# Designed miniproteins, single chains, part 64

Each design is a single chain, and the fold is of that chain. pLDDT is the mean over its residues in the fold that is shown.

## One batch from the design tools (miniprotein)

Design m2218
Fold by ESMFold2-Fast:
Structure m2218 (fold): chain A 103 residues (1-103)
Amino acid sequence: SALELLRRALALAERRGDEETARHLREALAAVEAGDYETAVRHLEEAGRLAIERGDWETARLIAEALREVSMEVLRRSTGPAALRAIGRVLRAIGDLLDLEAK
């Protein structure tokens, strides 16, 4: 249900007038639907960073859950170096978001 989590995060960002976070969430949605998980992770990293920077913890939480779902899809559909790179990006994204929350 990464798509459902992304749609909920997008609705919150749009409701709050956060156009930049909403743009990254739309790009992440399109990437997930296309099976381009590497692009999806990159846009989710940026959306999560922006949400945390703006104190939108609810949107950030939904983005973190979407990153978890994306990593599960990568594990289900891919093997080898591409899957490991995508998982590495997800783990780094989560680490970066946690560092921002701690500040």
Scores: mean pLDDT 78

Design m2219
Fold by ESMFold2-Fast:
Structure m2219 (fold): chain A 68 residues (1-68)
Amino acid sequence: MEKVEEIVKEAEKKLKEHANDPLEQRRIIMEARQKVFEELSKTLSPEEAYRLANEIADKLEKKAQEIQ
């Protein structure tokens, strides 16, 4: 879970750095979702990892909209 928190924090930082580039923000969100899924898949079932990765991606998408 600590690694997932770091992935989210880094993604939020990158979203702010790319506030003027919506295409890059979408790539950042997609990459963060994949990294979260890969990290969680090491300890959780694929179903649980998928659900949590989707939740985090949704949260990051809302953050990107607030920045833009």
Scores: mean pLDDT 80

Design m2220
Fold by ESMFold2-Fast:
Structure m2220 (fold): chain A 92 residues (1-92)
Amino acid sequence: SEQAAIVNENLAKEKEKKGDVLGAVQNYLAAAVIYLELGTPENKEKAVAALKQAIKLVGYNGLKSIILSYIKYDPKHKKNLEKLLKILETLK
């Protein structure tokens, strides 16, 4: 749901303020996945915005490495994480 994505973005911002960089990235990625699953053009733009916030925290290569680690250790979410990787390549 869109509300679940917004909750994850708000949690990410709170973790960012506390210096919990990895926790913030995790919540930005969760929001981006939810926005992509909603499938509208507006929600795709919100997914891109969440990825850009994660890039600001860990850099492009750092975020790519984190997503690849999540795919390796949690294959259940592989398809959505692979979609995020393709979007990430457009932000270079």
Scores: mean pLDDT 85

Design m2221
Fold by ESMFold2-Fast:
Structure m2221 (fold): chain A 72 residues (1-72)
Amino acid sequence: SALEKELEELHEEIAKILNLSEEERQRLWDVFKKWMAEKQAEEGLSPEEQLEMAVETLRKILELLKAQKEKG
């Protein structure tokens, strides 16, 4: 789906900004997936609502990382 593609693209952009290795990128993704699953179970979210929340969360993280990089 479009949301799944956006989620993957956001994860790749974050990994690039943090200059992560392939192994570190995979580890970060695994942690994020676990967090998404736990939050879905806790809040009773649908799969679609979980994807939307995940995308919004990664967008906010990427924005903060870009802002931090601009500050030096």
Scores: mean pLDDT 78

Design m2222
Fold by ESMFold2-Fast:
Structure m2222 (fold): chain A 89 residues (1-89)
Amino acid sequence: AEKELREVAEEIKKRVSEIEGVVSVEYEIIGNDARILVTAESLEAAEKAKEVIKEVAEENKEKGIELEAIGIYKEGDKYVVSAVLRYVE
């Protein structure tokens, strides 16, 4: 569970960090969940990050990884993408 979640979260961090306008990517593993937090300078960068997270989750679905929640919200002059991935098996 933790190993699979960490590997997927690290892949997300790597790919999302390559998006222009992404400021930071953080994650935390809590039980069978990985919480991912992306800070972006623009809505366009945030939407790109959201799509990458969805793609990586789908690529890892057969490994027991499911996207439980994902959303974008504005904080001050930045956009935040919040996602929860769950290990089902």
Scores: mean pLDDT 87

Design m2223
Fold by ESMFold2-Fast:
Structure m2223 (fold): chain A 89 residues (1-89)
Amino acid sequence: SKEKLEERSKLIREARKYLLAKDYEKFAETAAKLDRGSVISLLNEYMASKGLPVDNAVNDELLKYLDEKGITASNILEILKEIDEKAKG
């Protein structure tokens, strides 16, 4: 429905604002309310902002992790931590 699309767009904008503010806890809580595709898109934006490559192999790993563990704030925070560790070398 139109209302569901508007709610999704609002949540994506809020999650993106939290990423830019480096409020990772609120980002993870907001992103956990989104669908898998929206979460991966936001994680790709975060990886790109850290200078990390975004390709099909990375997206396949993220899809597998989210499918196996579920979309929760704790799991999204774990992914952000792993992205930060990779960005540091």
Scores: mean pLDDT 83

Design m2224
Fold by ESMFold2-Fast:
Structure m2224 (fold): chain A 100 residues (1-100)
Amino acid sequence: SMEELEKLYEEIDKLTLEVIRLEKQLQQAIANGDIDSAEEILRQIEEKVRRMEELLREMESLTDFSNKEQVKLLTLAQMKYISMSAGLIVGRRGIEKAKA
């Protein structure tokens, strides 16, 4: 149902905001050479992105692909997940460069 999809989307949106906050903390830790803090923050981001993937798969299973509004909401959720996943790659690379 649309109501169930909206609830899942709200959870993904909340996780997205949490990841964005953690990414700012990650960049600060990297800039300060605090590798231990950066690695801990990255683990927290990885856990949240994993949870977003689980919620996204649940949304996909509930989506009526003949319903334009449901497909639109799923697409917005997919875009948030892709963006946060890309941020993980950047974060991991930042830590590796800081270790060198």
Scores: mean pLDDT 91

Design m2225
Fold by ESMFold2-Fast:
Structure m2225 (fold): chain A 102 residues (1-102)
Amino acid sequence: MAKIQELIAKLQELERMVEENAPVSEIQRQIEELLTLTDEVARELVNDPRASYRQLLLTAVIGSTLFTMQRMIDNRDVVLREIRDAIIMAQELLRLAQREDA
């Protein structure tokens, strides 16, 4: 759960950086840190027998969104849309992680 909360916080920081027109190099570094954090979340979920397929899928979608941001880094509108979608997916991932499977 702590890593998912950190993922949400770092995605919100990335949104602020893009809105404030931070240098592309700084935005790129934040995306790379987010990719590393997303990979760590995915590894924890793969090793958790209680993790649902939906949690794994949401983590994969977040990763895909981050790769799209890297490819479209010069398109501010696309990057902002992808960040906002990633925040929604990460919030859903957190919601699922807070429930025990019956």
Scores: mean pLDDT 84

Design m2226
Fold by ESMFold2-Fast:
Structure m2226 (fold): chain A 70 residues (1-70)
Amino acid sequence: GMPAAAHAYVVGQLLLVGDQVDEIEKTRLDAKAAGLSDEEIEKKVNETWEKLQPELDAQRAALRAAYAAA
């Protein structure tokens, strides 16, 4: 079977991707519900993406460090 450390790393990465997708989708749906144009929706989605990247990079680095230390 998959080693526990490798399993935790893969699951952690998938959860981070899932959380990111959920935040982007929420931003898109909220903007659409507010009656924004497709261009304004994509602008808000891009702003959310840019805002999330530093946090995701830090979380991914922490997951890599934990896996390397295991």
Scores: mean pLDDT 76

Design m2227
Fold by ESMFold2-Fast:
Structure m2227 (fold): chain A 74 residues (1-74)
Amino acid sequence: KKKVEQLAEEMGKKAKEGELNPEKREEVNEEIAAEVAKLSDEDAALIRAKAVEGVEEGRKEKEEEERKKRELEE
């Protein structure tokens, strides 16, 4: 369980990085898919949930940056 939790946390961080850097999106998705393929369905679900959380966090950071740019323009 602990190893799966650690892997999920790492995949979440990679998913966030992929969201922030589109060039890395494909590589990150491939890594997540490869790790998920090695796991049971239930453990894979944990990885996917953490990856979604990472994407959401990256999206929030991108929105914050875009919002600041808009305010600077105005």
Scores: mean pLDDT 75

Design m2228
Fold by ESMFold2-Fast:
Structure m2228 (fold): chain A 65 residues (1-65)
Amino acid sequence: GAARAAAGARAGVESALAAGDPATGAKLYQHGTLEAGGSREAAEAAARAALDGDAEKFQQYVESG
């Protein structure tokens, strides 16, 4: 379901960020957000936040969908 897809994407993003690969994390989150029925704009904003390494903004986008 949507919640499971979002949780999986979040875990993947956290792992990628910890490994120093925010680009992979951004892609995983974008995919999970789209699978959860989020908008393309929301997915793109989340990907940008992850790529910039802004954990606060990234978490805000993850929580908003």
Scores: mean pLDDT 68

Design m2229
Fold by ESMFold2-Fast:
Structure m2229 (fold): chain A 79 residues (1-79)
Amino acid sequence: MVFTVRLGLPGVIPVEKIKPGDILRLEGSIQLMSTAERLIAKGVKKIITVDPPLKSVEDLLRSAGIEVEVVDSVEELLS
């Protein structure tokens, strides 16, 4: 399943709605370790973000087996 979330002003990640194996598309980036830990716990397969996440967040997600992709625009994110 593919789950698209607009994260930014005022967007929020609806972590409770995420299912194992979901692909998450975020309009912004992930800057909080607590958000990364919650996404890992939900079993997200792949995260696609506009703008790179904080390096420690990206490293944590990748070490948990989650694919992380960074795109330059919302148009690429939604493709």
Scores: mean pLDDT 72

Design m2230
Fold by ESMFold2-Fast:
Structure m2230 (fold): chain A 98 residues (1-98)
Amino acid sequence: MEEEKDVADAEENFEESLERLLKLYEIAKNDPSPVNQAFLKAMEEGTDAEAATEALIAAALASDGEKPSQEAIEEVRRSTEAAREVLTRLFKEVAKKL
């Protein structure tokens, strides 16, 4: 009985996340920073979440700005691993809309 409602809520959250990623993609297109270039490539190629996250971390570490801490990098990696299937589905769906 409640399973149908949980599925509907998950699809609404997925649609909101998809819209947010599409907005970030449009912002990134107008900013030539290394992090935004890595993000654009990940979105356009529909890559998996782990590969996209590693590319963004590498770009952030290569930038001339403030470097992320090791703890922040490890937290992002853990979060990506936990949400891997959902994030990979989101990235592939974004690539279809481009």
Scores: mean pLDDT 69

Design m2231
Fold by ESMFold2-Fast:
Structure m2231 (fold): chain A 102 residues (1-102)
Amino acid sequence: TLTGRASRADLIQGAIVLILEGVPEEEIIRWIQEAGHVSEEEARKIVELARELLEYLLTKNPSVEELAEKILELGKKLGIKLSRDEALEIASGLVDLHRLRQ
């Protein structure tokens, strides 16, 4: 049972892991709403961001810096407010995860 609110970085990283594990989209949305204390609309935007980032990571093999810039670009496009520090945290975690999964 989660008693605290997850950060946007935690929600985006978690959404990508759940997508990779084959969890259904509606269950991912529910998890984001419960963990992040966000609306369904915000949760759907986070899932869209996670899917676009995963596609970019798999096709481009970006550096942490390149991925962080892509996170900020996609966040702005989708209306998700992210700081550069949050984008770098997400990018670092995703690059490490992708290298471990090969």
Scores: mean pLDDT 79

Design m2232
Fold by ESMFold2-Fast:
Structure m2232 (fold): chain A 55 residues (1-55)
Amino acid sequence: LREEAERYERMSDASQRLSDYYRSQGRTDMADFWDEVSRRYRERAERLRRELERL
C-alpha cells in the first residue's frame, strides 16, 4: 500500500510536468488532459495514504 501510494504520487508529478510542457507549447488540450490525469493520480494516492493511516 505505501509503495503503491508513492507510485501514484510519482505518476501525478510526472503528469503535471507533462501538462506544464504541453501548456508551454500552446497545446492546451493536451495540457488539460495531463492536468486531469495528475489530479486523479493524486486523489488515488491520498486515498491509499488514508487507508495506511488506519492500519
Scores: mean pLDDT 82

Design m2233
Fold by ESMFold2-Fast:
Structure m2233 (fold): chain A 92 residues (1-92)
Amino acid sequence: SPYNSYSAAMSNIVAADQNISKRNYSKAVDLYERAAKNAEEALKLARRGKDTALEAWSEMLLGHATMGLDDVVKRSEDEQVRERARAVLKNM
């Protein structure tokens, strides 16, 4: 369901943002990656169903995940965590 994928993306974004505030950047990368995959699925299904509102909302979640991952690249002191964040960004 596009709405199930959207809801999963939203939940993962909220959890990722909480991990950013705790400076748990490794966990935040995992959660933003899951959110991006769920939002991409919601976007694909919204486009097939011509649900323009869900398409726009799913694109906003992808934008949020992109900004969160960029923050990890800039703020994490762990080189491996920064590399994982860059890899996720390149595959979006």
Scores: mean pLDDT 90

Design m2234
Fold by ESMFold2-Fast:
Structure m2234 (fold): chain A 55 residues (1-55)
Amino acid sequence: REAAREELLRLAEEHPRSGAGAAARQGVLDIEEHPEISEEQLRRGLAGARALAAA
């Protein structure tokens, strides 16, 4: 969880005005507001943000 959160925060900071940044910010909110979110869900969100950042 912490590693995923750190990566998402970094992506949000590096891409503040892009879809990658928006996805990363949503991922951070999901981690903070929804403790019930599984590691699989977190991994999927991170992968999505990374894919957008790579495009």
Scores: mean pLDDT 73

Design m2235
Fold by ESMFold2-Fast:
Structure m2235 (fold): chain A 77 residues (1-77)
Amino acid sequence: SMRDRINAIAAANRDDMGAFFDALRSLGVTGPITVRVTLADGTVVVVTANDINDFQRKFGIVMARHGAPVASIDVVS
């Protein structure tokens, strides 16, 4: 599924989130997306966004607030 493909790309690019977002755009992922972000310190944040650009912006805010690296990303919807 598209969700499984996105989750695989996230796992492959967890150390380079810029490459992850570029890969999502290349796949033509559009519209609303809900993502569960798990950080290396055990923090879990659910991000609901209108599109990939909105998700990237909101993700930047989450990372700035918590300061921990990404452990996993799971697309929920």
Scores: mean pLDDT 76

Design m2236
Fold by ESMFold2-Fast:
Structure m2236 (fold): chain A 76 residues (1-76)
Amino acid sequence: IISEAESLISTAKKLSLEALKSTNPEQMKELLQKADEILAEAKKLLSLNPNFDLEIDLGIAELDLAVAKLELRKKS
């Protein structure tokens, strides 16, 4: 529930940061795809049990993922 959404958001942020540290476009792509899937699950949990602080954290994680995707596009 709340702990699950928080854990998923944290995991997605870590995957996005790991993707940005990678010099391998294939590795970046795989990490970003996993982050995208995890954030989608976090969104579903928050839609069922809304939490203002976690919604802000989710938004930040989505921005981090968008930045990482943009960096991947520059390398591809």
Scores: mean pLDDT 80

Design m2237
Fold by ESMFold2-Fast:
Structure m2237 (fold): chain A 82 residues (1-82)
Amino acid sequence: MEEVKKKAEEFLEEVKKIAEELGAESVEYEITEDSVIFTITLSSGEVLKFSVPNSYLLDEEKRERALNVIRNLIKNAKEQAA
């Protein structure tokens, strides 16, 4: 549990940096027994939700892939929001 929380917090900091660079308004998260749920609010008011399995947070390669997915989701949402 503690290791997952630490990795989730580190991952959240990376997600916040990505969101800030891409112009998001806020990032929130919720830790569950098997995953971490992230909620990103864009300046347009659009809300993005995604879930990252705890196994992804404990694996460096999977964490990087998850960060790339999140980056692309934010970029795509901003493009659609115009």
Scores: mean pLDDT 76

Design m2238
Fold by ESMFold2-Fast:
Structure m2238 (fold): chain A 60 residues (1-60)
Amino acid sequence: SIKDEALKLAKEIGVDATLERAPAGRSSAAGRARLRAHIDANGDKGVEELGLLAYGVRLA
């Protein structure tokens, strides 16, 4: 699906940029590495949640 393709792109090239641009107070290198490891372990669901929160989009 389109969403799956978007999540794949975010995981490959967008997630790291999103994590780097995380809000102040949570943007440590160690923190980003842990989130990346969590995404790698849990797959696209972790990327999906991170993406929505990072872009400030709330679902119904």
Scores: mean pLDDT 52

Design m2239
Fold by ESMFold2-Fast:
Structure m2239 (fold): chain A 77 residues (1-77)
Amino acid sequence: MMPESDRKAEEELLKKYVEFAKSLSEEQQKEALKASEDPLTSVGSDLIVIGLETSGVKVSEEDKRNIAIALGYEKIK
């Protein structure tokens, strides 16, 4: 069961990840994606996706990529 307020909060969180990832250059996005292949970062992105989907947020493959980019960028800064 999905409380409407929880879903909206998670949709807002997803939007922030997408906006951040899209604010990066193509070169920064590629470097961040490579860093996201790190096992610890990969587990972190998977947990975020599970949290979003459990809250009823529809997560596309592009959304998963944007989450991975955001976490990978944090790793390489």
Scores: mean pLDDT 78

Design m2240
Fold by ESMFold2-Fast:
Structure m2240 (fold): chain A 88 residues (1-88)
Amino acid sequence: SELERLIREIERLLREAGLPDVYVEAVRLEIEEAIRAGLIGLEDLRRLLEEAKRAREELKSLDQAEVQAQATAAARAGLAARAARAAA
């Protein structure tokens, strides 16, 4: 169904954004409950999908910057260790 497809896509994007499984599961349960209560429909789910896409983009950019910073720090530490060993 279209509802199931949108919910699965939102879950996938939140996981790709690096959110913990327990958080993603809690969000899914809240969405399903809101649908049962008649509080949200297809248009609301499409909006949530767009928000999930944005969250994935933002968090992925932060993760990449952090990984790059750690790689740079490790490279500098390695160079310093080599310089210390080469100094007589």
Scores: mean pLDDT 69

Design m2241
Fold by ESMFold2-Fast:
Structure m2241 (fold): chain A 74 residues (1-74)
Amino acid sequence: MVEEWIEEGYEEGREYARREKLPKEEALKRGLELLLEVGSQSVPGSKERARKLGYALGLIDVASPELAEALRKL
């Protein structure tokens, strides 16, 4: 279930960045800021947290697919 919520966020993040035509640097910045926010939270396993993680990775994928793939494998 957690992996499914991460995947939902990932697709939403990618679609948002592409729909809004975010510059690569802006997408990367927003994705990294969200990733840091998720990492600082003390409550693991929530659907909202998992979706935010996916969304951050989706934004990063639009800027750097290689970095997003590396982070997703961690």
Scores: mean pLDDT 76

Design m2242
Fold by ESMFold2-Fast:
Structure m2242 (fold): chain A 103 residues (1-103)
Amino acid sequence: SLNEKLIEAAKYIAGLLNLSEKYKDLSLAEIYTAVKLALKELGYPTDELDQLGKQSGIEDVEPTEKIKELAKEIAEILKKLEPVIMSLSDKERVEEIKKLLEE
């Protein structure tokens, strides 16, 4: 589904950004919170993400400014990706995300 592909893309974007100096010290719970905030910002449902969190023992936390900044960066990339996401293969989606992060 579109929502499943958006969640996978958001998680991948968050993972790549977490490798950066700016976000490297964020916990898994903080990263998860940023992904959830990004989806909410764009008006997408978070029910599937909430279920994945429960199954993995991950709970969202109080969002700090850094978590909100990460969420905004994820949302910006997802907004650009959404019109084409259903037409891309898994490999093409990864390459498009990397290209958008270099801008």
Scores: mean pLDDT 84

Design m2243
Fold by ESMFold2-Fast:
Structure m2243 (fold): chain A 96 residues (1-96)
Amino acid sequence: DVLTPLSPEERARLQADVDTLMKQIKEVEKLIEKAKEAGASDEDIQRLANLVVAARLHVIAALSTGDPAERDQALATAQSLIDEVKKRAEELIKEA
């Protein structure tokens, strides 16, 4: 039955993964603020903010899906987006 709820151990693992991603999102939001303070353009800041929104939506998708493959893909996509924001924000801070 494809509607079997997550086991307590599976739920704890998913929550730990989500907590890790949410901590990383907060960290890159701080880097975006530093890039803004360093004089990054409004266009660059908006692009980074849009990537953060996309990462949050993929975290929500991972929490909402009953499919383990879709969950893993959503978590991986969120991580990739967070990594891109971090890289771009650090580049903008360095260029200021």
Scores: mean pLDDT 84

Design m2244
Fold by ESMFold2-Fast:
Structure m2244 (fold): chain A 59 residues (1-59)
Amino acid sequence: SHAEEAAEAILKAAEEAIKSKDKEKMELMIAILDNAIENGTEVVKKAAKEAKEKLEKAL
């Protein structure tokens, strides 16, 4: 489904941001994920919360 594809893309984008070790990019990604957590579908919200937790732990 489109929601599952979006969720996978979110997790992949967060993983790449962590690998870059660019704190500014990671912080920007967290802000984008906060919007997805508030306004996304349940599948997207779950992926965004997981991605945010990983980004916060990497910072």
Scores: mean pLDDT 82

Design m2245
Fold by ESMFold2-Fast:
Structure m2245 (fold): chain A 107 residues (1-107)
Amino acid sequence: MAPVHITTVVADVTLRAEAPGARVRLRVTHSPAAEVEVEAVGGKVEIEVRREGSETTVDVTLLAEEGRVRITVRSPEADLRFGLEAEAVGPHAVDVAVAVERRHEVL
């Protein structure tokens, strides 16, 4: 039996801004077969998610000075390609800290 590979990447993104109303665009690059889940796990944030094949865009609006967003990407690929790019949108500076965990399972 051929092994079934599942790769999971979890990115915890911490956002800190000088003032409420700051906006950050997170661009996630992944396999087009990947499942992508986005959740707010801290602070007061508004999240808008848009997916186009191998790219998921997460627009985050900080309603307070701090927010934390978790992005989970799961794919039936042993060598899942994962990219994350963060861009501040508008006049506010935003500090971005990212913690990434990669897990590989063989079923």
Scores: mean pLDDT 80

Design m2246
Fold by ESMFold2-Fast:
Structure m2246 (fold): chain A 86 residues (1-86)
Amino acid sequence: SLAERLAAMEAEAAAVEAAYADETNPQIQAELAAIRDLVAQARALDAQLQAETDPRRRALLETRLLAVIIAVNGTIFVIERMKAKL
């Protein structure tokens, strides 16, 4: 479900923040900040989705939430690639 995907994304984001807690590279720090912003956006979209009763608007919010989840996964991939090249 979308709720399961959101929960998995939040758990992965938290794990990445923990793994990189002592990171000093400014570019990786910027990507970690981007993950925090995207997680906040996902939470806001989920709150909007829980309040929405119109099926069409719910579908649009679900699409936007999924896009943000994909963006978090992509940002984690960028961090992993940056670390591999350093």
Scores: mean pLDDT 88

Design m2247
Fold by ESMFold2-Fast:
Structure m2247 (fold): chain A 55 residues (1-55)
Amino acid sequence: ASRVELLSEIDEELWNKLRKEFGSDPSNYTKEKLQSLPGVDPAKAELIYQALHHV
């Protein structure tokens, strides 16, 4: 899959996991924590963070 497809899938799965663990508050997980996740690059962390706030 392309980077767009892969990023979208990771974003949704990570989104669901984050919401389950921290509840419905995406603000609980900052970019620093996202970047600390294994396999998450700083660029991905920023994109995921934006998606978390926007949906």
Scores: mean pLDDT 60

Design m2248
Fold by ESMFold2-Fast:
Structure m2248 (fold): chain A 101 residues (1-101)
Amino acid sequence: KKEIDEKALEIAEEALEIAKKAVELGADLEVIEEALELAREALKLAGKEKLAELIGIVLEIIGIRIEYERNPPPLNPAATAALKKEIDKLKEKIKKLKEEK
């Protein structure tokens, strides 16, 4: 595989870890959105369109909340736990792609 693909997958993993930490800290939805957008763009660069699409769905949900709620509150504990689990699943998929090389 190309060096660019490998580097892009590393960036995607790091961005997802940042997103997970932001969720754990109760950061604003916009901060979480920025970290997930970085991961999505890195996955697109790696040619992993399916994984980028999955992150895009999460981003769309977060964006709807930002748009429809004036000063949306931080994620509640249940939403925080659910988003962390989803990020962990995405990280596992990226790890498998790296190991497939």
Scores: mean pLDDT 72

Design m2249
Fold by ESMFold2-Fast:
Structure m2249 (fold): chain A 111 residues (1-111)
Amino acid sequence: HLEEAIRALEEAIRYLERAREALKKGDVEEAAKYAKEAVDKMSEAVEYAAQADAELAEILREKLLEVAEKVTLAIIAGKEGDIEKAVKYIEEAIRLAEEALRLVRELLERQ
């Protein structure tokens, strides 16, 4: 189950990177679609983590909420025309998702 959580988090990060590139091109609608896919993939990672370790799942759920907040702020900034601010929020979301990925990998390596 941890290997599936890792895969889901890697996919979430790829979707956030696509959202960032869409924002840089001024395509806020496309960025919102990719950001939603990223949040959905992080939700999948939480579900897989919950099957392996309840404490890890709680930590990942907290990271998911922070990522969801950052992507929401990014899309709002993008719709307001502040692309620079929108990109910074997505970059913060990417860092949070990468932290979640590191935590899952560390737990897998300890098993």
Scores: mean pLDDT 89

Design m2250
Fold by ESMFold2-Fast:
Structure m2250 (fold): chain A 61 residues (1-61)
Amino acid sequence: MSPSEKYAQELIDELEASTDPANEQARLYLLILRQEVKENPDMSIEEIEKMVKAVREAIEA
């Protein structure tokens, strides 16, 4: 696992831990986000942070 991929998974794990486990839509967003990171392991830290922020905002809206 690349350093960027590891960092992304850690951010997603933190977001998942703060998310209501009964929120099925949020769980789907988190699964898609994890898959996107795995498919794009060369993604920059800035891009990863932007994607995680967008998903967090979607879940918390």
Scores: mean pLDDT 78

Design m2251
Fold by ESMFold2-Fast:
Structure m2251 (fold): chain A 75 residues (1-75)
Amino acid sequence: MEELEKKAAEEALKVAAEALEKAGYTDDAKKVRDALKKGDYETANKIAVEALSKDKELAEKVLTEIKKIIAELEA
């Protein structure tokens, strides 16, 4: 994996975990962070997507923040 792609994935999943915690999905946020600490990006992404599917407004907010981070990393 390209270094930039790896950093983008890590930052995106961190944003998702923080947003989930702030919205009260604390257990889901913890699971995402635990998977990230293990380097298990696939599991972290699966948990984040499943949790965000329960809250459309939160999912839109997270997507917007991820887009900003990716744009900044590619600048």
Scores: mean pLDDT 77

Design m2252
Fold by ESMFold2-Fast:
Structure m2252 (fold): chain A 56 residues (1-56)
Amino acid sequence: MSPEEQELFEKAAAVIRELMEQGERLPLTIAERVRERTGASMEIVGLAMDAVLAEL
């Protein structure tokens, strides 16, 4: 990934973890909120979500 894509990935992953800590469980809802907050593409959001879920 480019440095800008890497930064968006890390920001998206942080937002995903925050939403899951707050009790959000629906993947589509998480993905849409992450996109709204970060401006990241769905591809970057998907990669970040896969990475966060792999840690669980």
Scores: mean pLDDT 79

